# Designs tried in a protein design run: designed miniproteins, single chains, continued (3). Part 69

Each design is a single chain, and the fold is of that chain. pLDDT is the mean over its residues in the fold that is shown.

## One batch from the design tools (miniprotein)

Design m10389
Fold by ESMFold2-Fast:
Structure m10389 (fold): chain A 94 residues (1-94)
Amino acid sequence: SRAAIEERIRRLEKEIERLRKESRHPAVLDALEAIRRALEKARELPLEQAEHILDGVERAIRQLRRGIKEGRLDEGAAFALMQIAVGLKEAEAS
């Protein structure tokens, strides 16, 4: 439902703000900005397409958390951007 999508977006926005407090590395900040834009796009799309973007964003956040935990910030950010690109491509295909 749309309410479920909006709730997922709110939870993901909260996670973005938490990650911004954990790292100010330029690559991480760029990845977080890409995630924010993807969430804005998800709000404007039909439910099926929005779900693909949100799945990609959730995978991206996992990559950023792993990169921060392991001290591999550039790698974590690169993998996060890849997950966003995959989610956006899957949304276009649906």
Scores: mean pLDDT 88

Design m10390
Fold by ESMFold2-Fast:
Structure m10390 (fold): chain A 117 residues (1-117)
Amino acid sequence: MDLADIEAALARFEALFEERRAELSAEEAERIERLRPALVMQAYLQAVLDARGAPAVPSDEGAVDAFLDTLLELGLISEEEAEALRKEILALIAAGDLAGAEERIAEALIAAYRKLQ
């Protein structure tokens, strides 16, 4: 997968968002727009995992590992950054702070998406 696949995913997301913007509350529209880079990157990562025949991930830890491994494979994160991020996210999950874990994953996805543009 290359930049063209990401651009196609972004174009599909933007078209769907614009079509449905009038059906969304102001808060929902703002939330989607804020998360747009993360959602596009998540769609791209899912497509990469599907193409690699990755097994279904049954746990939050497995999902975090699959996410970080994909960023490493794409060269979007260093091994040191991946290890630090894994430790931080898994600590948040272990503490029951799922919202904090999701926010940290979203920040990493946004940073990765910016490196691809």
Scores: mean pLDDT 63

Design m10391
Fold by ESMFold2-Fast:
Structure m10391 (fold): chain A 65 residues (1-65)
Amino acid sequence: SAEEAARAAGRAGRESGNEEGARYAQMAGTVAVLGDKAGAEREARKAEEHDPEAGRAARQASLAA
């Protein structure tokens, strides 16, 4: 589900220790749960620029939107 993907994205960002990546991954998940796939994809790309691991998880959230 989009909610589970959002939690996974936030967790991956925090575990990697990159605060900016974690914030963008969390935002991608939130936006995906709201049904904004395009917004979630934009935030996932930003997360990936800061943290590839968080970005990968965030991309999964955008796909679940």
Scores: mean pLDDT 73

Design m10392
Fold by ESMFold2-Fast:
Structure m10392 (fold): chain A 102 residues (1-102)
Amino acid sequence: STPEEGREKLLEKKKKLEEELKKKDPKKYEIVKKYAEKLGELAREAGRAEGLPEEEVERAEEQVEVEFTIYAIENDLSEEELKKILKEVEEEVKKHLEELEK
């Protein structure tokens, strides 16, 4: 499959999972969405620091948000588990940014 076909398939999967979660548990949907957006922001920050073109930064942000949303919903992650993942990713991004400044 082409990379574009893979992306469309992931976007459709994310949409279906989000629609199902929103109907079943609207509060959990909002929590997952907030954490996915925060992870996307971290991916954007890392990509810009690496000197990636803006189009590639936007794709990285979208990919992280899509993949994380799917993972979080499929694994029924709690808010505590989501918070732990965000903290671990924040620490990794911080270390990566510090190494890039050398």
Scores: mean pLDDT 84

Design m10393
Fold by ESMFold2-Fast:
Structure m10393 (fold): chain A 81 residues (1-81)
Amino acid sequence: MKIEVSDGGTGAKVIKAIREAEKQGLEELIIKDNAVSLITNEESLFSAKNVGERIQGAIKRSKNLKKVTVEGNAKKALEAG
């Protein structure tokens, strides 16, 4: 499944998408998020790793997802965590 978050995207929406894909028993998920709000300067100020760690944790807890591809700002969040 391919999910695009282009407006008002946050780490929480990316995590929710991963959980929904897991509930559906999907093996592959592509997340494309270019929304500036996914990892803002404000979130970076509070915890540079927090968003990345949360996304990475959601991926690691997924039992059925064998492949997760993350693009745009969501990828930057993972690199920070």
Scores: mean pLDDT 60

Design m10394
Fold by ESMFold2-Fast:
Structure m10394 (fold): chain A 82 residues (1-82)
Amino acid sequence: MQAIEDAKKRAEDALAEIKSIGEKLNQEVAKARELDPDTAAEKITEATLEGSSQMTQKARERLAAQREYEALKAQLAAEEAA
């Protein structure tokens, strides 16, 4: 059923985006550490807040997609058992 594959793909895509956001955050923090201490502290704080917000949003999207995938799989199993 296409809906099951779509839900699975959305969960996998969300996980890939979470990893991408984490990698980008690590790169931004590393670059900020090369600046003077005051600028570094400001940029690290900004990057951490933005990255955490984005990761939280993607984690919610992934959880929603996983729950949809599980529900659709349960429905398919019930239909096959009938």
Scores: mean pLDDT 81

Design m10395
Fold by ESMFold2-Fast:
Structure m10395 (fold): chain A 105 residues (1-105)
Amino acid sequence: MLKLTVTAGDVARGGTLTVTVTNLGEGDYKVGVTAVLEDSNGKGGALAAGDAGIVKEGGSSTATLSVFGEGAAGTYTARAGAIGINIETGKGDGGVGSATVTLVA
């Protein structure tokens, strides 16, 4: 199982959102990460995407997600999802995480 920790704080449009991926499964995984920034009404403000590279068994890697979107500055929940593939077996795994972030101009 992949565990995600989304870093709270200020996120700029065209900047980055940081997500730490911890691999609690067996074997090493190549991991992609995406996030959606949603306000309290479920309205999207931004999207973010990046990769964590290879996350070793029992290890962690930091994904630096590029942020894009035209939502207004303000408070959002960043909802992150990860998908990974075991580099030896081809088995899939995933994880989710969230944090409160402030989208700045």
Scores: mean pLDDT 86

Design m10396
Fold by ESMFold2-Fast:
Structure m10396 (fold): chain A 57 residues (1-57)
Amino acid sequence: ADLEDQVQRLEQKLLNGEHLSAQDMATLKAAGRLDLVEEQVEKDVQEGIQLIKEAVS
């Protein structure tokens, strides 16, 4: 399959709220879709902050 098709599926996963694997992130980097990589990283950071808040509350 085309790399672009793989990227479209991964973008759909993000829209569906699915977590991307390390392999998925590598595919996005290879495709130059750093915007999607940054979006996933920001999501992971926000989830980490929420876990810390829950742990200290």
Scores: mean pLDDT 77

Design m10397
Fold by ESMFold2-Fast:
Structure m10397 (fold): chain A 72 residues (1-72)
Amino acid sequence: LDEKIEKLLKEAGEKMETASVEEAIELRTETLAEIYELALEAGLSNEEIRELLLKASDILNEKLLEVMQKEK
């Protein structure tokens, strides 16, 4: 992953640690959208964008599951 994308994933993960389930779902969606925009701006191919989003989604889904396990 690009350094900017790794930073976004780290920051999203940190925000998700204190978030509600609804907030964590929003953070996941927003982070994936930002990664997509950065990849488009960087001129990545559709194939590269797909691989990047799949990897980012896996990381964010792991964090989301941790938040869901804390549900009220």
Scores: mean pLDDT 80

Design m10398
Fold by ESMFold2-Fast:
Structure m10398 (fold): chain A 90 residues (1-90)
Amino acid sequence: MKKLKLELKKIFDEILEVMDQIEEVASPEEYEEIFAEAKEKLDQINELVEKAEEYDFEGKEEEALALYQQALSQLKDLLAWLKEKLKKLK
């Protein structure tokens, strides 16, 4: 679990870096559209992380692990999607 939590933070930090790069190269309108879609996906992922943290604090390790793995998978998909958007802006 601790390793998964660290990996989630690492991918989230990478997402923030890619969003900063998109903001630098995109028009304000393009950035707002991408940000809105990314926010919707992040809100869904945050729901999974919050529930996983609740289970982790309750000692429900298997349930917490499953939700952290699902959140990590979705974060990786979001990062790939954002990198593809950044590539198309150049």
Scores: mean pLDDT 85

Design m10399
Fold by ESMFold2-Fast:
Structure m10399 (fold): chain A 87 residues (1-87)
Amino acid sequence: SEEVEQLKEGLKRFLEEVEKHAKEFVAAGDLKALEEFKEKALKTLEEDKKLIEELFSGEVKEEMLKLLEELERKVEELYEEAKKAIA
């Protein structure tokens, strides 16, 4: 569906931004900025999940929520790797 494809594009861009910022914070050695950005990124994904629950139904909703869950896991993994790189 068009809505699912638009979400995939948006999530791909979001992940690219997360990867970019994580690398920048690692280069700066700024653990506090990394933690604050992680919290903000995860809050954004939680708000997106809430909007999807409100706006969509059926198979489209289930597919979108699955994509957000996969992205949330990738974001958590990237931030854990970045934290280890700073330490």
Scores: mean pLDDT 85

Design m10400
Fold by ESMFold2-Fast:
Structure m10400 (fold): chain A 118 residues (1-118)
Amino acid sequence: KLLDAALAQDIEEVKKLLEENPDKKYSSETLAVVASAAALGGDEELALKVLEKAESLTNTQANAVIKSAVEAKLVKVVKYVLEKFPDVKLSEELLEEIEKLAKENNDKELVELVKKIK
């Protein structure tokens, strides 16, 4: 099961299950958990591929994905979530962590994205 593999941080099994079922539709909850696991594991490409399948994210789901991406310093994953889901509300703590990450990477685009969602 995709969700079980993601919760176990079994990234190889996650990749295998997605490859075996490319047209399978997953809930936003499952996709958020999988994207968070991929991001926390440092797999930027997998996290982005999973997020492409998500039609929407709740505030809780978006915060979880972005927190994992910030911990792994995956700037592209953070930008993707903020650009695709501009209406998500992030915690003040997470916004501060994103601003810090953006400044460390001299990423002006990410700084501008954070300002728009405050």
Scores: mean pLDDT 84

Design m10401
Fold by ESMFold2-Fast:
Structure m10401 (fold): chain A 84 residues (1-84)
Amino acid sequence: DLEKLSLEEQIEELERRLREAVERAEEAIEKGDEEELRRVEEELREILEKANEVANRSKDLELQIRASMLAISAAATITAIRNV
């Protein structure tokens, strides 16, 4: 699915998915929904992996920075969820 998109479009989609995942995590924490938190953590791990792939494949400095920042944000969100 993502593999059919340009690297820029992949980053835009992953940024959207990260925002959605953060919202889902906040809602799941408020509700005590442990199963949803596990699904969100899995989604964040996929975002982290794909963002690192884009950072490694991109020759564009702006896209490399965006992808790296996205990976950092996903990793930080995973850490935050695990400490709740």
Scores: mean pLDDT 86

Design m10402
Fold by ESMFold2-Fast:
Structure m10402 (fold): chain A 100 residues (1-100)
Amino acid sequence: MSEKEQMLAIIDALEAHPLASFFKHPVDTSRHPEFKEIVKNPVSLSQIREAVESGEITTLEELKDKIYQMIENAKTYYEEGSVMVEAADELEALVDKLLA
């Protein structure tokens, strides 16, 4: 399997998770202006997929860094015990398993 094919397979697996819908699209900053002030490097699963498809992300290490950034952004912005933080924890566990 090529590294690009492997990266797309990982993204496909993450998108198939029931809670992945919370991470699929960018946060609407017009409705959440505080998000852009708290989170300097916003990223969603759709943006990560586009970056892999365009060749902006070329290695599994770069993919891992972007996914972890997405997870950390959610844990930074959302309250402890929220569904969003729970979703972030589940996606982190899944990506750790896929990259093991």
Scores: mean pLDDT 80

Design m10403
Fold by ESMFold2-Fast:
Formats: structure tokens, sequence, C-alpha cells
Structure m10403 (fold): chain A 71 residues (1-71)
């Protein structure tokens, strides 16, 4: 679909995916994702999966991880 999520919808989807994947996000990580990731669901899902994999055993995704992995 070519429909982009609004900022509020993007935030909700990021938080939903993080919960489903067993991770939480810092406020700074949320801000970085909202700034860098497009509003396309497929792109959000791909970037969230990369961050979860990079976090490994860490329960929290940080802004540093977002800065390293999300263009």
Amino acid sequence: SATLLSSSEKLAYILELAQELGKSLTTAAISRLLERVSGERATIEREMRRLVEAAGDEPVITAAMVDELVA
C-alpha cells in the first residue's frame, strides 16, 4: 500500500511492534525512529526487526542503536 502512517499512527505501530517482539524503547530511541523511519508499515517493520536483532538479550532499544542501524 502507498498509504503513509501519520506521526501518531507511526508511534503506535512502533510501540506495538516493540511489545510484540519483546523489547521496550527509550524516549530518545522513539524520537530518532519518528524522525528517520518512513511512514510505510513495511519499512517500520523491517527497521524494528533489525533493532530487535541488534539488541539481542538487551530488553531496551536505545537511541545509539537507532543511530547506528537506521539511515
Scores: mean pLDDT 82

Design m10404
Fold by ESMFold2-Fast:
Structure m10404 (fold): chain A 62 residues (1-62)
Amino acid sequence: SAAVEEIKRRAAEVKEQADRWIDNYAKALNMSQDRVDYLKQVADELIRWAERQAIRAIEAEA
């Protein structure tokens, strides 16, 4: 559905923005690559969880 496609598109945009923000912050704070990778993984897990919840809510109404 168009609503599900929009949710997936938004989740991808949020992930790109989160990764960019993490990279910029990591450079400013001289973070280790392991910590950067961990933060990106946590952000991805949270975004994917939120995406799944939004899709479930839309599908429950359909």
Scores: mean pLDDT 85

Design m10405
Fold by ESMFold2-Fast:
Structure m10405 (fold): chain A 63 residues (1-63)
Amino acid sequence: SRREEVLEKIAEAIRNGDKRVFELLDLDGDGKITKEEIRQFLEDSGIVLTDEEVDRLLEMIEK
């Protein structure tokens, strides 16, 4: 439940083109995000996700 809310908030920030999130992910403003970049960004923020959770987050961004 709490993890689901966190994933939804991250996905919304990325989909809305949040400049701060894009700068943290070093995306050159293109909005393309790899699995590795998401995992690294979240680890730097103190959040550790499994491969399945990262996949779910990417699906939320795509939709």
Scores: mean pLDDT 65

Design m10406
Fold by ESMFold2-Fast:
Structure m10406 (fold): chain A 64 residues (1-64)
Amino acid sequence: SRDELVEEIMKKVNELEKLGVPQEVINDFVRRMSEVIAEFERTGDLEGALKRIDDLYEETKKKV
């Protein structure tokens, strides 16, 4: 569900903040998360959306 995606996104944002990721990078991550939510609302693919969140989170962590 959308609520499950929002919970996962909020958790990832908090983890990035704890890692000291610059706010500009976190803002870009949040923008990309909005795109993932929009794709989920279009397709209904929860598993694909969760995988995309994980992939983008790992990509973002490489910038620390």
Scores: mean pLDDT 83

Design m10407
Fold by ESMFold2-Fast:
Structure m10407 (fold): chain A 70 residues (1-70)
Amino acid sequence: MLEEVRAIVEKVLGRPVGEDDSLRELLNEEEAKLLVRELIGEFGIKIPLSELKKLENVRALTKYIEEKLK
């Protein structure tokens, strides 16, 4: 799942991203909204934009998704 989540983030940003790179520094408001839409489409889970902004990196985002799928 980590590589799947990372690939979606890289697609949204149009550049490579490390799993420990800060999402809060990398994503602007429009990119964050697009990422939320991609994640809903891929995993069928609802991620509020406010919750996404609290997630530090791709690793934290992946853990959040795994917890929501449980």
Scores: mean pLDDT 78

Design m10408
Fold by ESMFold2-Fast:
Structure m10408 (fold): chain A 78 residues (1-78)
Amino acid sequence: DEAKQREITLQSIRNTAELLVTRARAVGDDELAEEVRKRAEQLIEELKAGASIGDVTKRLLELIRESRARIAEARAAA
């Protein structure tokens, strides 16, 4: 059921964004926290507008990868 998969994807975006924002703030990167929020909101709006679940998931994975790399760099610098 595509509608159910879309709902699960939306919840995944929200949960992932909350985790990444918390981690970014924990390392003092408030700019990254704001960027994550904006990019997650964009993905949610695209998903609501009928974007492909696959495309949205791919971009979510990219956001996760990029954010984790920046958090790791900030942690190493601290």
Scores: mean pLDDT 86

Design m10409
Fold by ESMFold2-Fast:
Structure m10409 (fold): chain A 89 residues (1-89)
Amino acid sequence: DEAQLRELGEKARVDAEKMKKQADAAVAAGDKEKAAQAWLGEFQAYATASTVDPAYLEKARAAGEEAVALDPSLKPATDKGLEEAERAR
């Protein structure tokens, strides 16, 4: 259903924008753990959007790299998420 796929893409974009605002606020407050979790949320939103629009895959990758830079323990989760998003296409 094209309408459902479009709605999923729009929701993922809105969710990513919310997570980016949370990440920016956490960075400004010096809360690295909260910033890393917000970047992981943005990564998950863009990875979901990439199943509808492949252009979002690189945005997901960039958000995942930011999360891992703040918390290296997140690397297995972001690597798995990218692999799953690439296979979903």
Scores: mean pLDDT 78

Design m10410
Fold by ESMFold2-Fast:
Structure m10410 (fold): chain A 52 residues (1-52)
Amino acid sequence: ASKDEIDLQVKEAGGHIVGYMGSQVQVKFADGIDPAAVKHNIEKAGYAVIVQ
């Protein structure tokens, strides 16, 4: 998936992207959001996910 698709998925799940570090993406989620499904989708796209 493209970075635009990843950004959209994160926003739809109630989070935002803090930044990209090579093959890693840093994401922040609001309280009460389960990051597991979004993390799985991002990892399937070839990125490691770091939750803030």
Scores: mean pLDDT 76

Design m10411
Fold by ESMFold2-Fast:
Structure m10411 (fold): chain A 72 residues (1-72)
Amino acid sequence: AEERIRRLTAELVADPDNAEAYFELAKAYHELGKWREAAVVYRLLLDRFGDRYPHLVPEAEKLLAEARKKAA
C-alpha cells in the first residue's frame, strides 16, 4: 500500500502537472486511513486542476468531504 504512495510521489516529482497522479495519491492515502493527508492532496487537486479537468471534480469533492469527516 505504501509502495503505491512512493510510486505516485516519484511520478509527481517527475511530472508535477499530472492531475490523475494527484487523484490516485489522494485515494491511496484515503485507503490507508491517512485522512488528513488525503484531504490535503484532494484540495490541491481541486485548487490546481479543477478548471482544466472538470470530470475529476465531483468525485474529488465527495472524497475530500469524506476524508475531512474521518480526520475530525
Scores: mean pLDDT 79

Design m10412
Fold by ESMFold2-Fast:
Structure m10412 (fold): chain A 103 residues (1-103)
Amino acid sequence: MLPQSKVKIKPNKLWQEVLEKVGVKEKEVTVEEFHKALNEYIRKENLFGPESEPFIVDAKGTLLGKILGKDRATIREIHQAFYDAVLNGEIEADASALKFEKP
């Protein structure tokens, strides 16, 4: 898959609230800026699971948990949920930058 780091996206209301929690006030951000802000949100809210599960994010009762529809996820699953939301049209994105070819 081509790197989409420079693709501009317009997050929905819930993703926008996550971005605002880390000081990102812009309604349109790049995928790179979005991933950076997401990592800062997880760190700031201390959502990492116990030391026995260092790759798990405990999102229970958080905005991220509402977006994912579940209480626990890996960073990979969170990124996948973001890409699925873009592909499903829940997050507005430059479709030409996401469509490199049809299968």
Scores: mean pLDDT 68

Design m10413
Fold by ESMFold2-Fast:
Structure m10413 (fold): chain A 89 residues (1-89)
Amino acid sequence: MEILEKAHELLVEAEKRGLTPEEFLRMAYEKGLISEEEYKELLSDPKKVLDAYFYFRGLAVLYEALKDGEVTPEQVEKMLEELKKSEIK
């Protein structure tokens, strides 16, 4: 899943560079993981910034578990569908 791989790459780069959650979300926007409108909406509320940061961190962990064979692609799809139901647009 492209989003999981990109979230993992983003987290690794952010950790190497010591990025803040706001700087992490800027990279997510630059890499096309979030839209410009979503990015600006998230920056309007510090809680939304942190929630989005932890969401992408969770995706990165799922990517590692998928690569290690600890979860199946079908299990990951189900988890992503459940997460989408809780996303506020």
Scores: mean pLDDT 76

Design m10414
Fold by ESMFold2-Fast:
Structure m10414 (fold): chain A 118 residues (1-118)
Amino acid sequence: METLRERLVEDARRTLEKLKEYGFPDEVIEAVENLLKAAETDPDKALEYLGRAADELSRLYQEKPVGEALVEAVKRAIELAKNAPSEEEKIYAGALFFLVERVAESLGLDLKELIEKA
């Protein structure tokens, strides 16, 4: 049986591979790499930032249609990834990208198309 830590690490690696395949900027890749490193070395910290990112997405879903909420979350994550001076802010940006990608995939939405609208 896969542990929650092992599942987070695997899922984060899959998201990282997809973002690299889509040709995202280095700052976005670095943010998700920081989430992956946190998931491997400090899973409680990774879960805390994933929880904060989930709360933000939940808030956006209450105010906007799902597609618009995902675009807003992507814009927020790009801004955080580019301007984040701390490792913690990069982990949070990575968590937002990770959750947006997973939600987009589960809804049959193309994350690349969402980024083009962002």
Scores: mean pLDDT 78

Design m10415
Fold by ESMFold2-Fast:
Structure m10415 (fold): chain A 55 residues (1-55)
Amino acid sequence: GAEEVVREVLDRAEAGQPLPTPEELAKRISEATGKDVTPGEAGRLLREEFARRYG
């Protein structure tokens, strides 16, 4: 689901790859889940996963 896409994005960032923009992340989540996800929602999911890993 959306959380798995966000985890993969952060795993890639930890490996030195650039983080996508909220717009790019929203597109990737929408494609992976078949749901229409906004950039704001994608940014929220990214912050929640970041806090889970590092907060």
Scores: mean pLDDT 82

Design m10416
Fold by ESMFold2-Fast:
Structure m10416 (fold): chain A 80 residues (1-80)
Amino acid sequence: MSEERKYALEIDKIVDEGIKNNEPAKTIAERMIEVAKKYGREKDAKRLEEIVKSAKNEQDLRLGLEGLATAELIRAIAAE
């Protein structure tokens, strides 16, 4: 499994499990930022911080996090 696919799946799992368990979106975002930094994905970490800062409410933040997770999955699939 590629590093791109490992990263995308780990981000997707954090978002999926966080939403399923009704975790605060900010907590989900913080876990996603930690994983992005772990994988050296500095641009994604910064993008996640910007998504958190720009979010108007809980639902807006959740949608932003899901969007980033989906984009990374599409990128990982396209790389295979």
Scores: mean pLDDT 83

Design m10417
Fold by ESMFold2-Fast:
Structure m10417 (fold): chain A 87 residues (1-87)
Amino acid sequence: SKAIEEYIKKKIEEIVELIFEMEGKDAEEVREKIIEKINELLDETGRYDDGLKINEEIAEKLKERIEKEGKKLKFKVDGKEGEITLL
């Protein structure tokens, strides 16, 4: 359904926005929130086989936004700030 695909695209953009809002949080907390949001989206849409595809689309949108904003995202590991690969 085109409506489901447009809904998924909108939710991916919302997840990317959430990741940006979580800048400076613990990396594990951010990963858990991403997994939670992906699972909610899969449950809402019934697209259970699309988890990896959604994760890859989040990664692409995150990269595009980082390039557009001209800054790196930083997250904490054990209370220390560092640059981390989330996806």
Scores: mean pLDDT 77

Design m10418
Fold by ESMFold2-Fast:
Structure m10418 (fold): chain A 68 residues (1-68)
Amino acid sequence: MPTLEEQLAALLQQYRDGKISEEEFVAKVREALEAAGLSQEEIDEIVDGLLRYVRAEKAKKEKEAEEE
């Protein structure tokens, strides 16, 4: 089956496609990380990192649109 990273990538893609909300994305990411046996501290760090990443991506898309 897919690796943890592949599962997280698939969830990120579903979120970008608007098939799941940000809260749904966070919940599913936490579930995948829990299933992988990660600690709550590690889960919080990864979730925070992913949220910062997607927010930075959206901000970058806005700058790209401004750049024309």
Scores: mean pLDDT 74

Design m10419
Fold by ESMFold2-Fast:
Structure m10419 (fold): chain A 81 residues (1-81)
Amino acid sequence: KKKELLRKAAIYYTAGRLWEVAAEMAEQGLAPDTDVVEAYRAAIENYEKAAKYAEESGDTELAQKMRKHAEEVRKKLEELE
């Protein structure tokens, strides 16, 4: 159970990171077909899922790190609204 939760946390964290990079590239005009707002929202959702699974695994420090990353992306998104 704990190993499966940590694997899910890693998968969602990786997905969140990829979406965040895609959004940053789109903001720079390097990915014109990418919706910046939707990409940042996808990053936030994936980081929150990663944090949930990390917390369920008992790794509170990892969960806090992932939630902090989600909060940083939320601040970027709010600047675009």
Scores: mean pLDDT 82

Design m10420
Fold by ESMFold2-Fast:
Structure m10420 (fold): chain A 102 residues (1-102)
Amino acid sequence: SMTYMSQGDYDGAIREYQRQIDQDPNNSQTYNNLGNSYYMKKDYDNSISYYQQAIQLDPNNSDAYVNLGQSYYAKGDTSSSQQYYQQALSIDPNNQQAQGNI
């Protein structure tokens, strides 16, 4: 099956995830996916905002902390990036993506 992310239509993905948030505003994974869509557009300020919302809804979402780290790194904030990768590992020590970025 084809998806918006696989096709590179990030604006379409953003509209779809916004509709999903309107129907279920407490789904941490939808906010994480919305953050990913903004990250792919290189809109790091919006990606950070949505990853932070994902973490507020699910503080154990290790992947959202990794994604925050990647977004801060993309903005040139390597110090904040490293702190978020460490936070991801404190939640899930087996998170291979966080391990590879420390």
Scores: mean pLDDT 84

Design m10421
Fold by ESMFold2-Fast:
Structure m10421 (fold): chain A 76 residues (1-76)
Amino acid sequence: DLQKRIDELLERVRRILRERLGLSDEDIERVLAAVRAGDLDTARAIIRSHVTLSRLPDFNEVNDLLDEIQRLQEQS
């Protein structure tokens, strides 16, 4: 089920943004709204504005998850 897989990946993104990158609930909702709209560039820009050099591995992990979500959305 593609939708279930997308939802699971979105929950992984939400956890990293909240717990490892420290985004506010407002910024997390803005990111997730952009991802659901297929606007991955806006999502990445919002995340990048909150990332320090020490958190680049967490940012790279989120980018990998966003790339997989985009691939699954294209299959839908």
Scores: mean pLDDT 83

Design m10422
Fold by ESMFold2-Fast:
Structure m10422 (fold): chain A 100 residues (1-100)
Amino acid sequence: SKEELIKKLEDILEELKKLKSKAPEIVKPTMEEAIKILEKFIEAVRKDDKKEAYELYKKLMLALHKAKELLIQYHPDDTELLDELDELATKLEEIFEEFL
């Protein structure tokens, strides 16, 4: 259901906020960008705005990819955070498939 999808997205949003709190300072601005995009994505899902949701999904995945690239470049030993970001990206892809 739409309510179940929104709950899953809100749970992912809380996880992303927790990951940002643990992230190196260099990565935090990009993760904050991803948080803001995810909040807008949740709003688009609530409105059943599939076109806006798709555009926001693409921006979200790019922001998460950029966060991973920065983490690899500046903190390559933080493999736990990299794994958590990859898991979160996979959950978002699954939700995208259910909604769009």
Scores: mean pLDDT 86

